# Designed miniproteins, single chains, part 24

Each design is a single chain, and the fold is of that chain. pLDDT is the mean over its residues in the fold that is shown.

## One batch from the design tools (miniprotein)

Design m866
Fold by ESMFold2-Fast:
Structure m866 (fold): chain A 84 residues (1-84)
Amino acid sequence: MKNVEKLVESIKNSKDLTIAQFLIMSLKGEVYVLAKKKNTPEAKKLADKAIEYLDKAEKYLKEGKREEAKKELEKALEIIKELI
């Protein structure tokens, strides 16, 4: 949890789009690992949903829509908390 929250904070605070995208990819990897550890269909569905919100956040960051990106990151974080 603490590492995931730190990644989300780092994405929100990153002024460099390339760094933000790299951090989002790292967070997607962590989501995948958490789902694999649980090894249930329910965990897979939660992971897929979290990744969808992370993809939306990345899209908004590319468009310069930081507030919309933050909302999608918060939605992803709430789902990731269910995987822990």
Scores: mean pLDDT 83

Design m867
Fold by ESMFold2-Fast:
Structure m867 (fold): chain A 100 residues (1-100)
Amino acid sequence: MKIKITVKVEVGPTEAVIHIKSDDPSVNAAEIAKAIVEEFKKRGLLEKATISVGSRTEAVVHLKFKRPMTGEEVAELVENAIRKLYPDAEIKIEVKEVPT
């Protein structure tokens, strides 16, 4: 059975709020949140990050970027980070652009 991870990305001009949720108790949302932060930091894109852990399987990551980023660009990096931890996971990413 494939691990399912749902991600909701809310993208502003220079920030994103990433909501991570899974129904699989083997998934550690805090670990995913850290991997996402590291992926953006590694690429020199990250000015600031905050992680809020709601439960074992639910976390929120608030990212501030050094430059404007598109929802597509943010979603791609988030998927890459999760895929490194859970290669066989079914990842659903929903992107919402926040009006300026």
Scores: mean pLDDT 83

Design m868
Fold by ESMFold2-Fast:
Structure m868 (fold): chain A 67 residues (1-67)
Amino acid sequence: VSEKILEAEVLDALGRMYASLGDYEKAIELFREALRLLEEDPSAPEELIEETRKNLEEAEKKLEEAK
């Protein structure tokens, strides 16, 4: 497995943990970094990219609703 893909998986897992705690700002930062790493690696699975993107979109929506 690529180092970038492995790091992105860890960042996605941390992002999901922060989102579960209600820290959507931190979750968004982590999901964005994970997506950046996945997009830089041409061997990254599309399923992982799509899942991380959906996690990011959900966190962004939750943050917007928390006005």
Scores: mean pLDDT 83

Design m869
Fold by ESMFold2-Fast:
Structure m869 (fold): chain A 68 residues (1-68)
Amino acid sequence: ALTPEQLARIEAAFARFDTDGDGTISREELAAVLRSLGVTDIDGAFKLFDRDGDGTIDFEEFRAVLEQ
């Protein structure tokens, strides 16, 4: 389960990378966030987050997977 500290770090990272304010993040930006959290299986994470294959991840999709 995701800790409150990890969630806050993710929110801060998303805010930093979401410069256009539409609430989405690219795969490259997502990889940087995941590495900052100590996630080593970036490819496996992408498989979970990019289900629709559009190459972008919104914050709610990212949070939902991590809070499981």
Scores: mean pLDDT 65

Design m870
Fold by ESMFold2-Fast:
Structure m870 (fold): chain A 58 residues (1-58)
Amino acid sequence: GMKLTALKTYGMLLAREKGIDVEELQKELDKAQTPEEAAKIIEERLGVDADELLSLFK
């Protein structure tokens, strides 16, 4: 869905800004099948709250 794709794109952009490996993050995000799973991966790797991430795409 659009929300899942937007979260994955946002996570990759944020990883680039923080100097985190975008390719490795993308591999983990490819495993996510829901927006909630994608937000959790971004939270664990980038330190951004999952609930806050989900709220950005309302």
Scores: mean pLDDT 81

Design m871
Fold by ESMFold2-Fast:
Structure m871 (fold): chain A 58 residues (1-58)
Amino acid sequence: DEEKKLEEVKEIVEYSISILSEEEREKFLEGIKEYAKETFSEEQAKELYEYAEKLIKE
């Protein structure tokens, strides 16, 4: 189920962002964008990227 995989990745993203410095978060966001584009549909990739961006902005 792609939806379950997306939820699992969102949890990993949340944890990763919580332990990263501000400089590392920007590089991590770029990595997430590339990973999402390769792994998920366009809509799901956008959802994952927007979720990660929201967490970084707090």
Scores: mean pLDDT 78

Design m872
Fold by ESMFold2-Fast:
Structure m872 (fold): chain A 71 residues (1-71)
Amino acid sequence: MEEYIKKAEEAFKQGNYEEAVKYYSQALTEALNAGDRERAAELARMLSIAYEKAGKTDQAQAARVGAELLA
């Protein structure tokens, strides 16, 4: 999980938002599988921001709703 978060943050810093989406999605899946609801909510929020930056507004909305349901 932490390795995927680091890769997502590096991609986000480089403006590679599609790669950031990929790694935040992988980190979110691992957090959900671990039952870490709090971390999953944080990752879903970051995923929403990455989707917005990538121009994927519908996916950003879905990730935001997911984060609210987890929190």
Scores: mean pLDDT 82

Design m873
Fold by ESMFold2-Fast:
Structure m873 (fold): chain A 61 residues (1-61)
Amino acid sequence: MKTFSEEELEELVEKARELGDLETAAQLAYLGERLLEETDPKKKEELLKEIAELAERIEKL
């Protein structure tokens, strides 16, 4: 599964906003902050999975 840097997370949020998908932008911002603060490997894996699914939806638009 792809790991996201803070810069990559900011880029995804910005792309979602540019596409007019404000709901996905808000979800990505929230999940991204949680990912950067999370120390539990299992919870990090779950967050990465959710972010990857949202990123894939944005890239297909």
Scores: mean pLDDT 76

Design m874
Fold by ESMFold2-Fast:
Order: sequence, then C-alpha cells, then structure tokens
Structure m874 (fold): chain A 71 residues (1-71)
Amino acid sequence: SERQEVLERLERLAAEAERAIEAGDLEKAREKLREMVRLAEESPALSEEEKAGARAALEAFERALENSHLL
C-alpha cells in the first residue's frame, strides 16, 4: 500500500539521520530529518499524529543543536 511505502521510507530516513548523528554529521542529520517531515506532511495516508511525530523529532533535534552551542 502507499501508506506502507511511505512508512518504510520514513523508517529509512530516520535510520539515516541516526547514523549521521553517530558520525557527527549534524548537517546531514538535519537534512534527513527535514526530508522526513516533508514526506510526512505531503503524505495523505498518514495520520495527524504521525505527522506531528515527524515534526517533533526535527524540533527536538534543532533544540539539541541550539543547546550544544551554549556554554
């Protein structure tokens, strides 16, 4: 189903973002999380809760990046 294909793509993007974080490539991680949010928002097969989850993940990452620059 289209829904299953979208969910599988989201899982791959999330895994790629996680690997980028582990490698210290924060710009790549941010790019993958943004792509995940875009895919979720554009997919009519996803619930509002699933879309909110994708947005929350990016927001948490952006917040963590801001905190990493605080002394």
Scores: mean pLDDT 82

Design m875
Fold by ESMFold2-Fast:
Structure m875 (fold): chain A 61 residues (1-61)
Amino acid sequence: IKKLIEELAKKYGVSVSDLEKIAEALKNKDIEKARELLESLGLSEEDKVEIARELKLALEK
């Protein structure tokens, strides 16, 4: 999971700490908080959906 967060941060030009906070919110099933954090990244809807999907899959594995 740590390597995935680092790879996503590099690919999308976002901070590792922001992605870690999103992953923590998803792990706690705080969907509203996860959405707020994703919106703060200033990315396209497509990129935000891909990040959320990748993090969710990693947390369920």
Scores: mean pLDDT 78

Design m878
Fold by ESMFold2-Fast:
Structure m878 (fold): chain A 60 residues (1-60)
Amino acid sequence: SLKEAEEELRKGERLFEEGDYEGAVRHYMKAHQLYNDLGDDERAREVARRLGEALRKLGL
């Protein structure tokens, strides 16, 4: 659902700000899948960008 996608995105953002990049990746991946399932291409692209940033922080 949209609410679940928003909750996963917010959790990922909080973990990223806390320096938990592994946790941020897990929640961003879940948010990305949920937004794709909803057909929200704009939000899915934004989440993919944030996921890429978190992966770069991990050296991936």
Scores: mean pLDDT 87

Design m879
Fold by ESMFold2-Fast:
Structure m879 (fold): chain A 59 residues (1-59)
Amino acid sequence: MSEEINKKLQEILDNSPSDEEFKEKVKAYFDENLDEEEKKELLEIINAILEEREKVLKE
């Protein structure tokens, strides 16, 4: 996965006030810019990011 895509995902995350809005914007970006294989890989990365955020909150 390219660093540019990862940066774009972080930008969307920072500009999304809720997890639901983040998922909706990410899905729109995927549908417009990525094929099915790229979507699957990015979904795994997004899940990893969300898991790390959850771990921080459980301190």
Scores: mean pLDDT 69

Design m880
Fold by ESMFold2-Fast:
Structure m880 (fold): chain A 81 residues (1-81)
Amino acid sequence: ALKEGEEAYEKGDYKKAAEYFVKAAREKLRAGDEEGAREAARKAVEAAKKAGDKKLLKEAAAILLELGEEEEAKEAFKEAE
């Protein structure tokens, strides 16, 4: 999921990249990899912003909030309004 997201991002498929990065963040959270989940969630925020996809941006922000990144999540939620 993370690698597929990075490949999609390089190709300019920002929506697909955001979907893969959200998936990667959730998978890493389930595995207990909080640092990997933060990295994937941050990449998902950037990709969702470039895609203009407010739903994916909110999903990425919610993952950051679960990881304790309150300020980053708040900023991403504002961008999704």
Scores: mean pLDDT 84

Design m881
Fold by ESMFold2-Fast:
Structure m881 (fold): chain A 88 residues (1-88)
Amino acid sequence: DEELAADPAGTGERLRAHVAGLVAQLRAAIATASPEEAAALLEAHRATLAEDRALLPTLPEVARPVVEAALAELEAGLAALEAEAAAA
């Protein structure tokens, strides 16, 4: 990605903003979902996160730390949502 190579900080900010938006959307969806639906949704996103992490070594070196940081924030967001769902 030419843009990522030229502006890794800006690309990272946009990617983290996207992750924050995704977590907010998931929180809203879980708030109105049944416990079974919430669990299935969180499991699906966990599976996607694991798949994305498996692809990290295939990314250009300049992209890897930016994507890894965004995936770490997504994992933290999912863990918080899982704790919220388990407490309900």
Scores: mean pLDDT 78

Design m882
Fold by ESMFold2-Fast:
Structure m882 (fold): chain A 55 residues (1-55)
Amino acid sequence: MTIEERAERIGQAARDNVLTESGATPEQAELAAQRAYELTKRILEEDSTAVRELP
């Protein structure tokens, strides 16, 4: 699975979680999904480079 695909899955989970909370707006859910996607992608990119450096 690509980094982007994994980040998309995490983003969707964040959006769904926010939407199930009382008082949450669709805009807040979208923002949460976007933020989770960006953060997850960054973390996975760092992890991938470490693996590639191993002999």
Scores: mean pLDDT 71

Design m883
Fold by ESMFold2-Fast:
Structure m883 (fold): chain A 63 residues (1-63)
Amino acid sequence: SMKEELRKKGEELFEKGLELFRQGRLAEAADMFRKAAEYFEKAGDYESAKKARNGADVAERLA
């Protein structure tokens, strides 16, 4: 379904954010987490969207 494709895109972006965060590329990680949150919201996955936004906030605070 379209929601499954949107959620999968959110997961891909979230995974990229985690990889960038691990590398210390915090500003880029925050950008990926923000994009992941947008896709999770479009998919109706508000819990994953909130987790992604929290990840972005942490990355931005540490940058």
Scores: mean pLDDT 89

Design m884
Fold by ESMFold2-Fast:
Structure m884 (fold): chain A 103 residues (1-103)
Amino acid sequence: LDEEQKRLLLRAIGLALRAIGLLFEIDLLKEQLKKAGINDEEIQRLLDEAERLAQEALRLAMEAMRTVDDRERTRRLLEEAERLLEEAERLIREAKERFKELL
């Protein structure tokens, strides 16, 4: 691996870990809702959408780790993963604010 490939690989690993972290946060929020007896369709929709985006971002980051020899493809995969993670984080924040209002 050349220096650029190593940097792309590190970025892919970072995005994969970020996606895994978001998936754990979503799981914890879903458990908190269940324990609180809160059945809010909008919060469930937001968390389900965030989960789908985080799962797709993880898939793209993992694909990027396998394709580091194709730098242009790897950069596109990482850009897409980052955008999906940003959207997932936004949805999680929206779900948390709504949950706070229901307490």
Scores: mean pLDDT 89

Design m885
Fold by ESMFold2-Fast:
Structure m885 (fold): chain A 55 residues (1-55)
Amino acid sequence: MSPEERVARLLAEVEAALAAWLASQGASPAQIQDGLARLRPQLEASLRAHVARRE
């Protein structure tokens, strides 16, 4: 799997985990959608940095 494919997979997994956690806290579907949309650019950037980081 390429680094970009790994970032995409990790992003999907993190978003799914965050959505499940927010739902467990009583967040509505609209709140989950809004929260994920706001966090997505930062999450993608962080995961890309994590995958690229060797040390």
Scores: mean pLDDT 78

Design m886
Fold by ESMFold2-Fast:
Structure m886 (fold): chain A 93 residues (1-93)
Amino acid sequence: HMSFEERVRELARELLEKGMSFDEALQAVIDFLREELKKEGFPDELIDEAVRAVRAAGNAAKQDPSLSKEEFYDLLERAAVGAYRMAKAKKAE
């Protein structure tokens, strides 16, 4: 049984190895985050907030010509982990 952080890290590695486009990788990470939060019983409002945060980060990164493909995937991993942790903190209230 792997943590969310470990599973996102493995997903990012798999997407990079498969040569997925930036848009395909961003959507795959968003879909993974959404399904994970649903499985853990998060309300739709927190899921939508987390997804919006990751999409915004990914879209901003796509506009940065200085980012390598590896740096983009690292950013998607960090964005997904950050959004997941924020949703968990809000749910705990």
Scores: mean pLDDT 83

Design m887
Fold by ESMFold2-Fast:
Formats: structure tokens, C-alpha cells, sequence
Structure m887 (fold): chain A 82 residues (1-82)
């Protein structure tokens, strides 16, 4: 039903928003605020696309997560050299 679809969309948007908040927090904590801003941008675009293009939204989430992963790996390598 349309009501069930609307509920699923709202739940997915809430889930993706929570993931955005956690990743932005972690990236800021790791000293990567510029990457946090880019990750936030990709997540915001993904959230907007969930109702109309969930596959494009999923691709943007994966891109944001990969960007965050690389930044965290770089930060970890920098710490390991100290």
C-alpha cells in the first residue's frame, strides 16, 4: 500500500540520517572535518533520493562510507607513525 511505502521510506531516511550523524562525529573526532563535510553532503543527497531513486541513494551511501573508511585508515596510519 501507499501508506506502507511511505512508512518504509521514512524509516530508511531516519536510518541513513542516524548513520550520517555517527560518521560525521567519528570523522571530526579523527581530525578530518573537511571529509566529514563531504560525507554529510553525500548522505544528504542520498536521503533526498530515497523516495524516488533508492538505488542511486544506496550508491551515494556506499560512496560516502568508502570516503569515510579511507579517511579513517589515513588517520590511523598517521597515529601509528607517532
Amino acid sequence: SAAARAAEIAARQAEVRARKERLVFLLTLFGKPEVAEEVARLYDEAIALIPTDPEAAERLVREAEELARKAIEEASEEIAKL
Scores: mean pLDDT 87

Design m888
Fold by ESMFold2-Fast:
Structure m888 (fold): chain A 69 residues (1-69)
Amino acid sequence: SSELEEALKLAEEMGKLMKEKAPLEEIERVLQKMKEIAARASPEDAAAIETLLRVAEHELKKLKEELEK
C-alpha cells in the first residue's frame, strides 16, 4: 500500500537523521508523520507501521539517554 511505502521511507529517513546526529526536533517530526500515516492506514497496514513505530520509539529513547550523558 502507499501508506506502508510512505512509512517505510520515513523510517529510513529517521535512521539517516539519527546517524547524522540531526536535532531531536527533526527526528520527532518524522516519528509524528509516521503516527499520522498509521492513523489513516488500513488495519493491516497500521499494524505493520505500528511495528516500525515501536522500533523507532525505542531507538529515539536510547538516543535521548545517550545525549543526556
Scores: mean pLDDT 82

Design m889
Fold by ESMFold2-Fast:
Structure m889 (fold): chain A 65 residues (1-65)
Amino acid sequence: SLREIAEESGLSVGQVRKIKKFVEEKKEPITAEDIEELAKELGISVEQARLAVMLIQALLLREKA
């Protein structure tokens, strides 16, 4: 769930929702530059952004299965 991703990444549920929207709307694979831009826009660390993106990608794969 988004709440579990928020707890694991140290983010708010609102920040996780913004990252999920970014991942869903991206037409190309998520790159290191995308992760750096997300971290900058949300005021979080690159490590937090990377973890959240990975967890969201796993969640989206489960929702499609």
Scores: mean pLDDT 79

Design m890
Fold by ESMFold2-Fast:
Structure m890 (fold): chain A 68 residues (1-68)
Amino acid sequence: MLSHEELLELVRRAAEHARREGDDELAELLERIARESKSTAEFMELLSSLSDEEKARLERALGAVEAA
């Protein structure tokens, strides 16, 4: 299981990937989640509150950076 710090690093990398792909909207969302969450519980709640479209975009970005 990833720690909160590891999740934040993964999300920051996903945000950079999104910006590189031109998805600034997703990048801003991920950067906000990383900035606003102060705990793993808050982080997971914010992620789970995303729309299905936002979750799909996030999962694609996370999959791309998790393997790297």
Scores: mean pLDDT 75

Design m891
Fold by ESMFold2-Fast:
Structure m891 (fold): chain A 55 residues (1-55)
Amino acid sequence: GSSEEKRKLLEEEVELSMRLIGLAVQITTEGATPELLEEMRELSERIERIARELE
């Protein structure tokens, strides 16, 4: 049901948010490469899609 679907989406959002934090740390230690910036953009878009589903 929608409650279980919402839980799954929240878990996915947490996992993606943790990945985004990891990328931010990597950028601060290794520098902002085009590849890292693109991965961050893709993760941000996925998080935004999940956030819209949770509304």
Scores: mean pLDDT 82

Design m892
Fold by ESMFold2-Fast:
Structure m892 (fold): chain A 64 residues (1-64)
Amino acid sequence: SVSADEATRKRLEEELAKLNDQIAKLREKQAAEGTLTPEEVQELLNLESRKNYLELQLAKFEAG
């Protein structure tokens, strides 16, 4: 269903926006403080992996 696909796309885009905000905050903290804690490094890696996954899912809607 087109409506289901649009709802899924919107959720993925909203999740990507939130992930980008979280990644940006961690990057800003790294720039300001010169380092991240090991937990923050792991969080950043997990967020980047999730972002890549969501971008691939969104690309499927673009490719048809």
Scores: mean pLDDT 81

Design m893
Fold by ESMFold2-Fast:
Structure m893 (fold): chain A 99 residues (1-99)
Amino acid sequence: DRDKIIEEIAKATGVSPEDIELVVERGGSIESALLAKEKGYSPEEIRVFVQMPSVEKAEEVRELMEKYGLSAATAMLALDEKLSEEEIRRLAEAQKLNS
């Protein structure tokens, strides 16, 4: 039930169900937010995941977060810019210095 999923994501993020619906209408995915919630990510990270266009994109972001210790926002940047493994490693080191 879509409405129940929206309510669960709203509770997990502290965002209203109406605002979650607006994000989904603008190309976000509740399934990607559920993935982040199931992994035990913070409310802030779940808010980033709900903005992702698909669960496939969310899985790619999750893999980079787990492999390199990136934030969701930094992992999204790495995927959008199509960074090499070497560039991703350098970005992870820069994140540690500027976190």
Scores: mean pLDDT 82

Design m894
Fold by ESMFold2-Fast:
Structure m894 (fold): chain A 86 residues (1-86)
Amino acid sequence: MTVVLILRNMSPEELQQYLEEAERYRERGIEVEVEVEGDTMTITLRNLTVEQETGLILRAIGYELDGAKVEIKREGDTTTITITLP
């Protein structure tokens, strides 16, 4: 399955941390595409397991508890998670 993770209102520190995390996904054999536009990062993760998708959803819920705005949309085999940081 495919997960599209959209992170908005990111600090430069958060952008760097997520770029490093994207490289770690690539090292694990996950197909990763990253796009950065200003303070917004879009990470597309392909060929994920159900367990990996569930982990990303749980992480997004964690951000919502910390005051972020989280929106999750599922369409076929693609889950889009939009996180707007405080």
Scores: mean pLDDT 81

Design m895
Fold by ESMFold2-Fast:
Structure m895 (fold): chain A 81 residues (1-81)
Amino acid sequence: AEEFAEALEEAARRVEELARQLEAEGAPREAVELLRRAAELLRRAAEVARREGDLERAEELAREAERLAREAGELARETAA
């Protein structure tokens, strides 16, 4: 349980760093905003896993974060071309 929460927190930090990098490089605002929302969901998932022990709900939040990160990647690709 703790390992899963730690993995989610690490993922959130990495997504936040990616959002900062893309913003600095002039990526579309919408893509940066989606990545920031994904990081926030990953942090909430970590909290749910750690404090409530609800791994199913934590996984659901993590899947939503993955969906937002995927959308951000698509927006970045479409506007870079």
Scores: mean pLDDT 81

Design m896
Fold by ESMFold2-Fast:
Structure m896 (fold): chain A 60 residues (1-60)
Amino acid sequence: MLEATVEFADPRRAIGLALRLIGDYPDVEVSVEGGRVTVRGADTPNARAAVADLRAEGAA
């Protein structure tokens, strides 16, 4: 199991990112709670790419 969570100060940014990740990475579970975006899935190249994308957005 692969899991990553990033928290954003702006909940609207978190929702927008989650919708984008759902569209780009259909094989992963994406959830939003407030400003917190979580990606979960089996350890696959697609899921690793989704986690990297989420972490890059959190670092910006």
Scores: mean pLDDT 82

Design m897
Fold by ESMFold2-Fast:
Structure m897 (fold): chain A 80 residues (1-80)
Amino acid sequence: SMHEEIQKKIDELREKVSELEEKLLKSTDPEEKRQLLAEIKELLDEIIELLESDPNVSKEEVELEKKRAELKLKLLEKEI
């Protein structure tokens, strides 16, 4: 189904975000950290767009995901 295809894509994107987060936290180069943060932001935005395209996902769930993404980015910015 469309829902299952969207969820699989989101799971793959979430794994990529986790890999980039680990790389950012292990990096000692501020410029690399900034580039990784930008990539993480793009992937989180793609996840939100996919959630918004899924008719089985409520607007409230999308708003919660947006807030979670904002908090994650703020926490990661402190590591730069």
Scores: mean pLDDT 88

Design m898
Fold by ESMFold2-Fast:
Structure m898 (fold): chain A 76 residues (1-76)
Amino acid sequence: VSKVTEANTLNLEGNDLQGQGKYDEALERYQQALEIYRAIGDRSGEATTLNNIGAVYQAQGKYDEALEAYQQALEI
């Protein structure tokens, strides 16, 4: 399995967990995907993952963390 496929799978797992309200587990999957996207230089995957992380933090009421994630995505 390629690193891109691994990161994409982690993002999909994170989306499923977020849909179930499992926010902390979703964040773990998104953070793993983010690390892979950054390591391979996939800026599109990095931006998408940062937006997903921001959405989870926003859902948890963690607005400072959400804003930071969204700002990082915007800078890509």
Scores: mean pLDDT 86

Design m899
Fold by ESMFold2-Fast:
Structure m899 (fold): chain A 70 residues (1-70)
Amino acid sequence: MSPFQVRLLRLGLEGVRRDPSLSVSIAQGVADLLERAGQTERAERLREAAAAGDVEGVIRLLEEAVREAE
């Protein structure tokens, strides 16, 4: 992923941490970003967590995506 895409991942993670009510919207946007970057499996897991209302799962998946993108 590009440095710009990694920055968007970090901003998404911080957004969910500050306001968990944004978890679905942020997860959807980040999933689209990951899919365009070729990370289809991670994008799908993130969409599944968002659909389930699993805020903790969304945060964990975003943390993993940021860590592995570096």
Scores: mean pLDDT 81

Design m900
Fold by ESMFold2-Fast:
Structure m900 (fold): chain A 84 residues (1-84)
Amino acid sequence: SNELISRGIALILRAIGLQLDAELLLKKGKISEEEAKKVIELAEEAIRLALEALKEEDEEKQKELLKRAEKLLEEAEKLLEKHK
């Protein structure tokens, strides 16, 4: 499951990038404080799920956690896309 571990790490890095993007857009006045907070909260939850997946021994549960994390990051990306 080196593939699943790699995916988990990639999702964590992607989430960190989205948090930084949201903070930068907020500083530039391109998004509202509420929108930035929503993106950061979605990314933070995705990091939590990806970290749980990295600790999970059951491959099917690991896949479910990673899928959920990915969906949250897709939501965060869509929110930022409207304002870039």
Scores: mean pLDDT 88

Design m901
Fold by ESMFold2-Fast:
Structure m901 (fold): chain A 67 residues (1-67)
Amino acid sequence: EIEEFIKKLDKKIEELEKEIEELEKEMKEVKDTDPEKAKKLKLEIEELEGIKALLEAEKKYLEKKKK
């Protein structure tokens, strides 16, 4: 059961990493032409990074509890 949760968290973390990468690419493209849009994208990236950090913390907690 715990192992299954860890695997699901890994998948969600990978999906978030991909989404963050896409937003980072978009931010780089618009940073010089539309600084307000770049700022908004930066905030979205920070929010997703925060969610990813929480999922990573949960995964570490579950890994500790597994043994």
Scores: mean pLDDT 81

Design m902
Fold by ESMFold2-Fast:
Structure m902 (fold): chain A 56 residues (1-56)
Amino acid sequence: SAKAAALAELEAREEERRAAAIEAFLAIGFDEELAERVGEALVEIEREVETRYILS
């Protein structure tokens, strides 16, 4: 359905941003475990900001 497609697109975007954040933090010297935690936290914060302040 259209709703399922939109949700899948959002999830794919979040995964891509998470992967990019992890890669960036690894590049500046964070260990993999810490980079993953920071990446997850950034995606969570971005989603909350989008939900509360910016819906696009």
Scores: mean pLDDT 76

Design m903
Fold by ESMFold2-Fast:
Structure m903 (fold): chain A 70 residues (1-70)
Amino acid sequence: SDEEIHQLVKEAVLLKMRAIGYRAQAWLNQRQYLKTGDPSLLEQAEKDLKQAEELLKKAKELEEEIKKLQ
């Protein structure tokens, strides 16, 4: 239904927005690592990038579900 498609689109958009947030934080931590040499910043950046990848994977799964309903 149009309502079902609308809800899935909204969910996919919100997952992508969250992924952008994690990527932005990772880039800031990588930048700070280049200044300080603190390996904990690099570890945090890697964790944030993995969270972004998982959120984008979920968004892609929803986008494929939307395609089947169109």
Scores: mean pLDDT 89

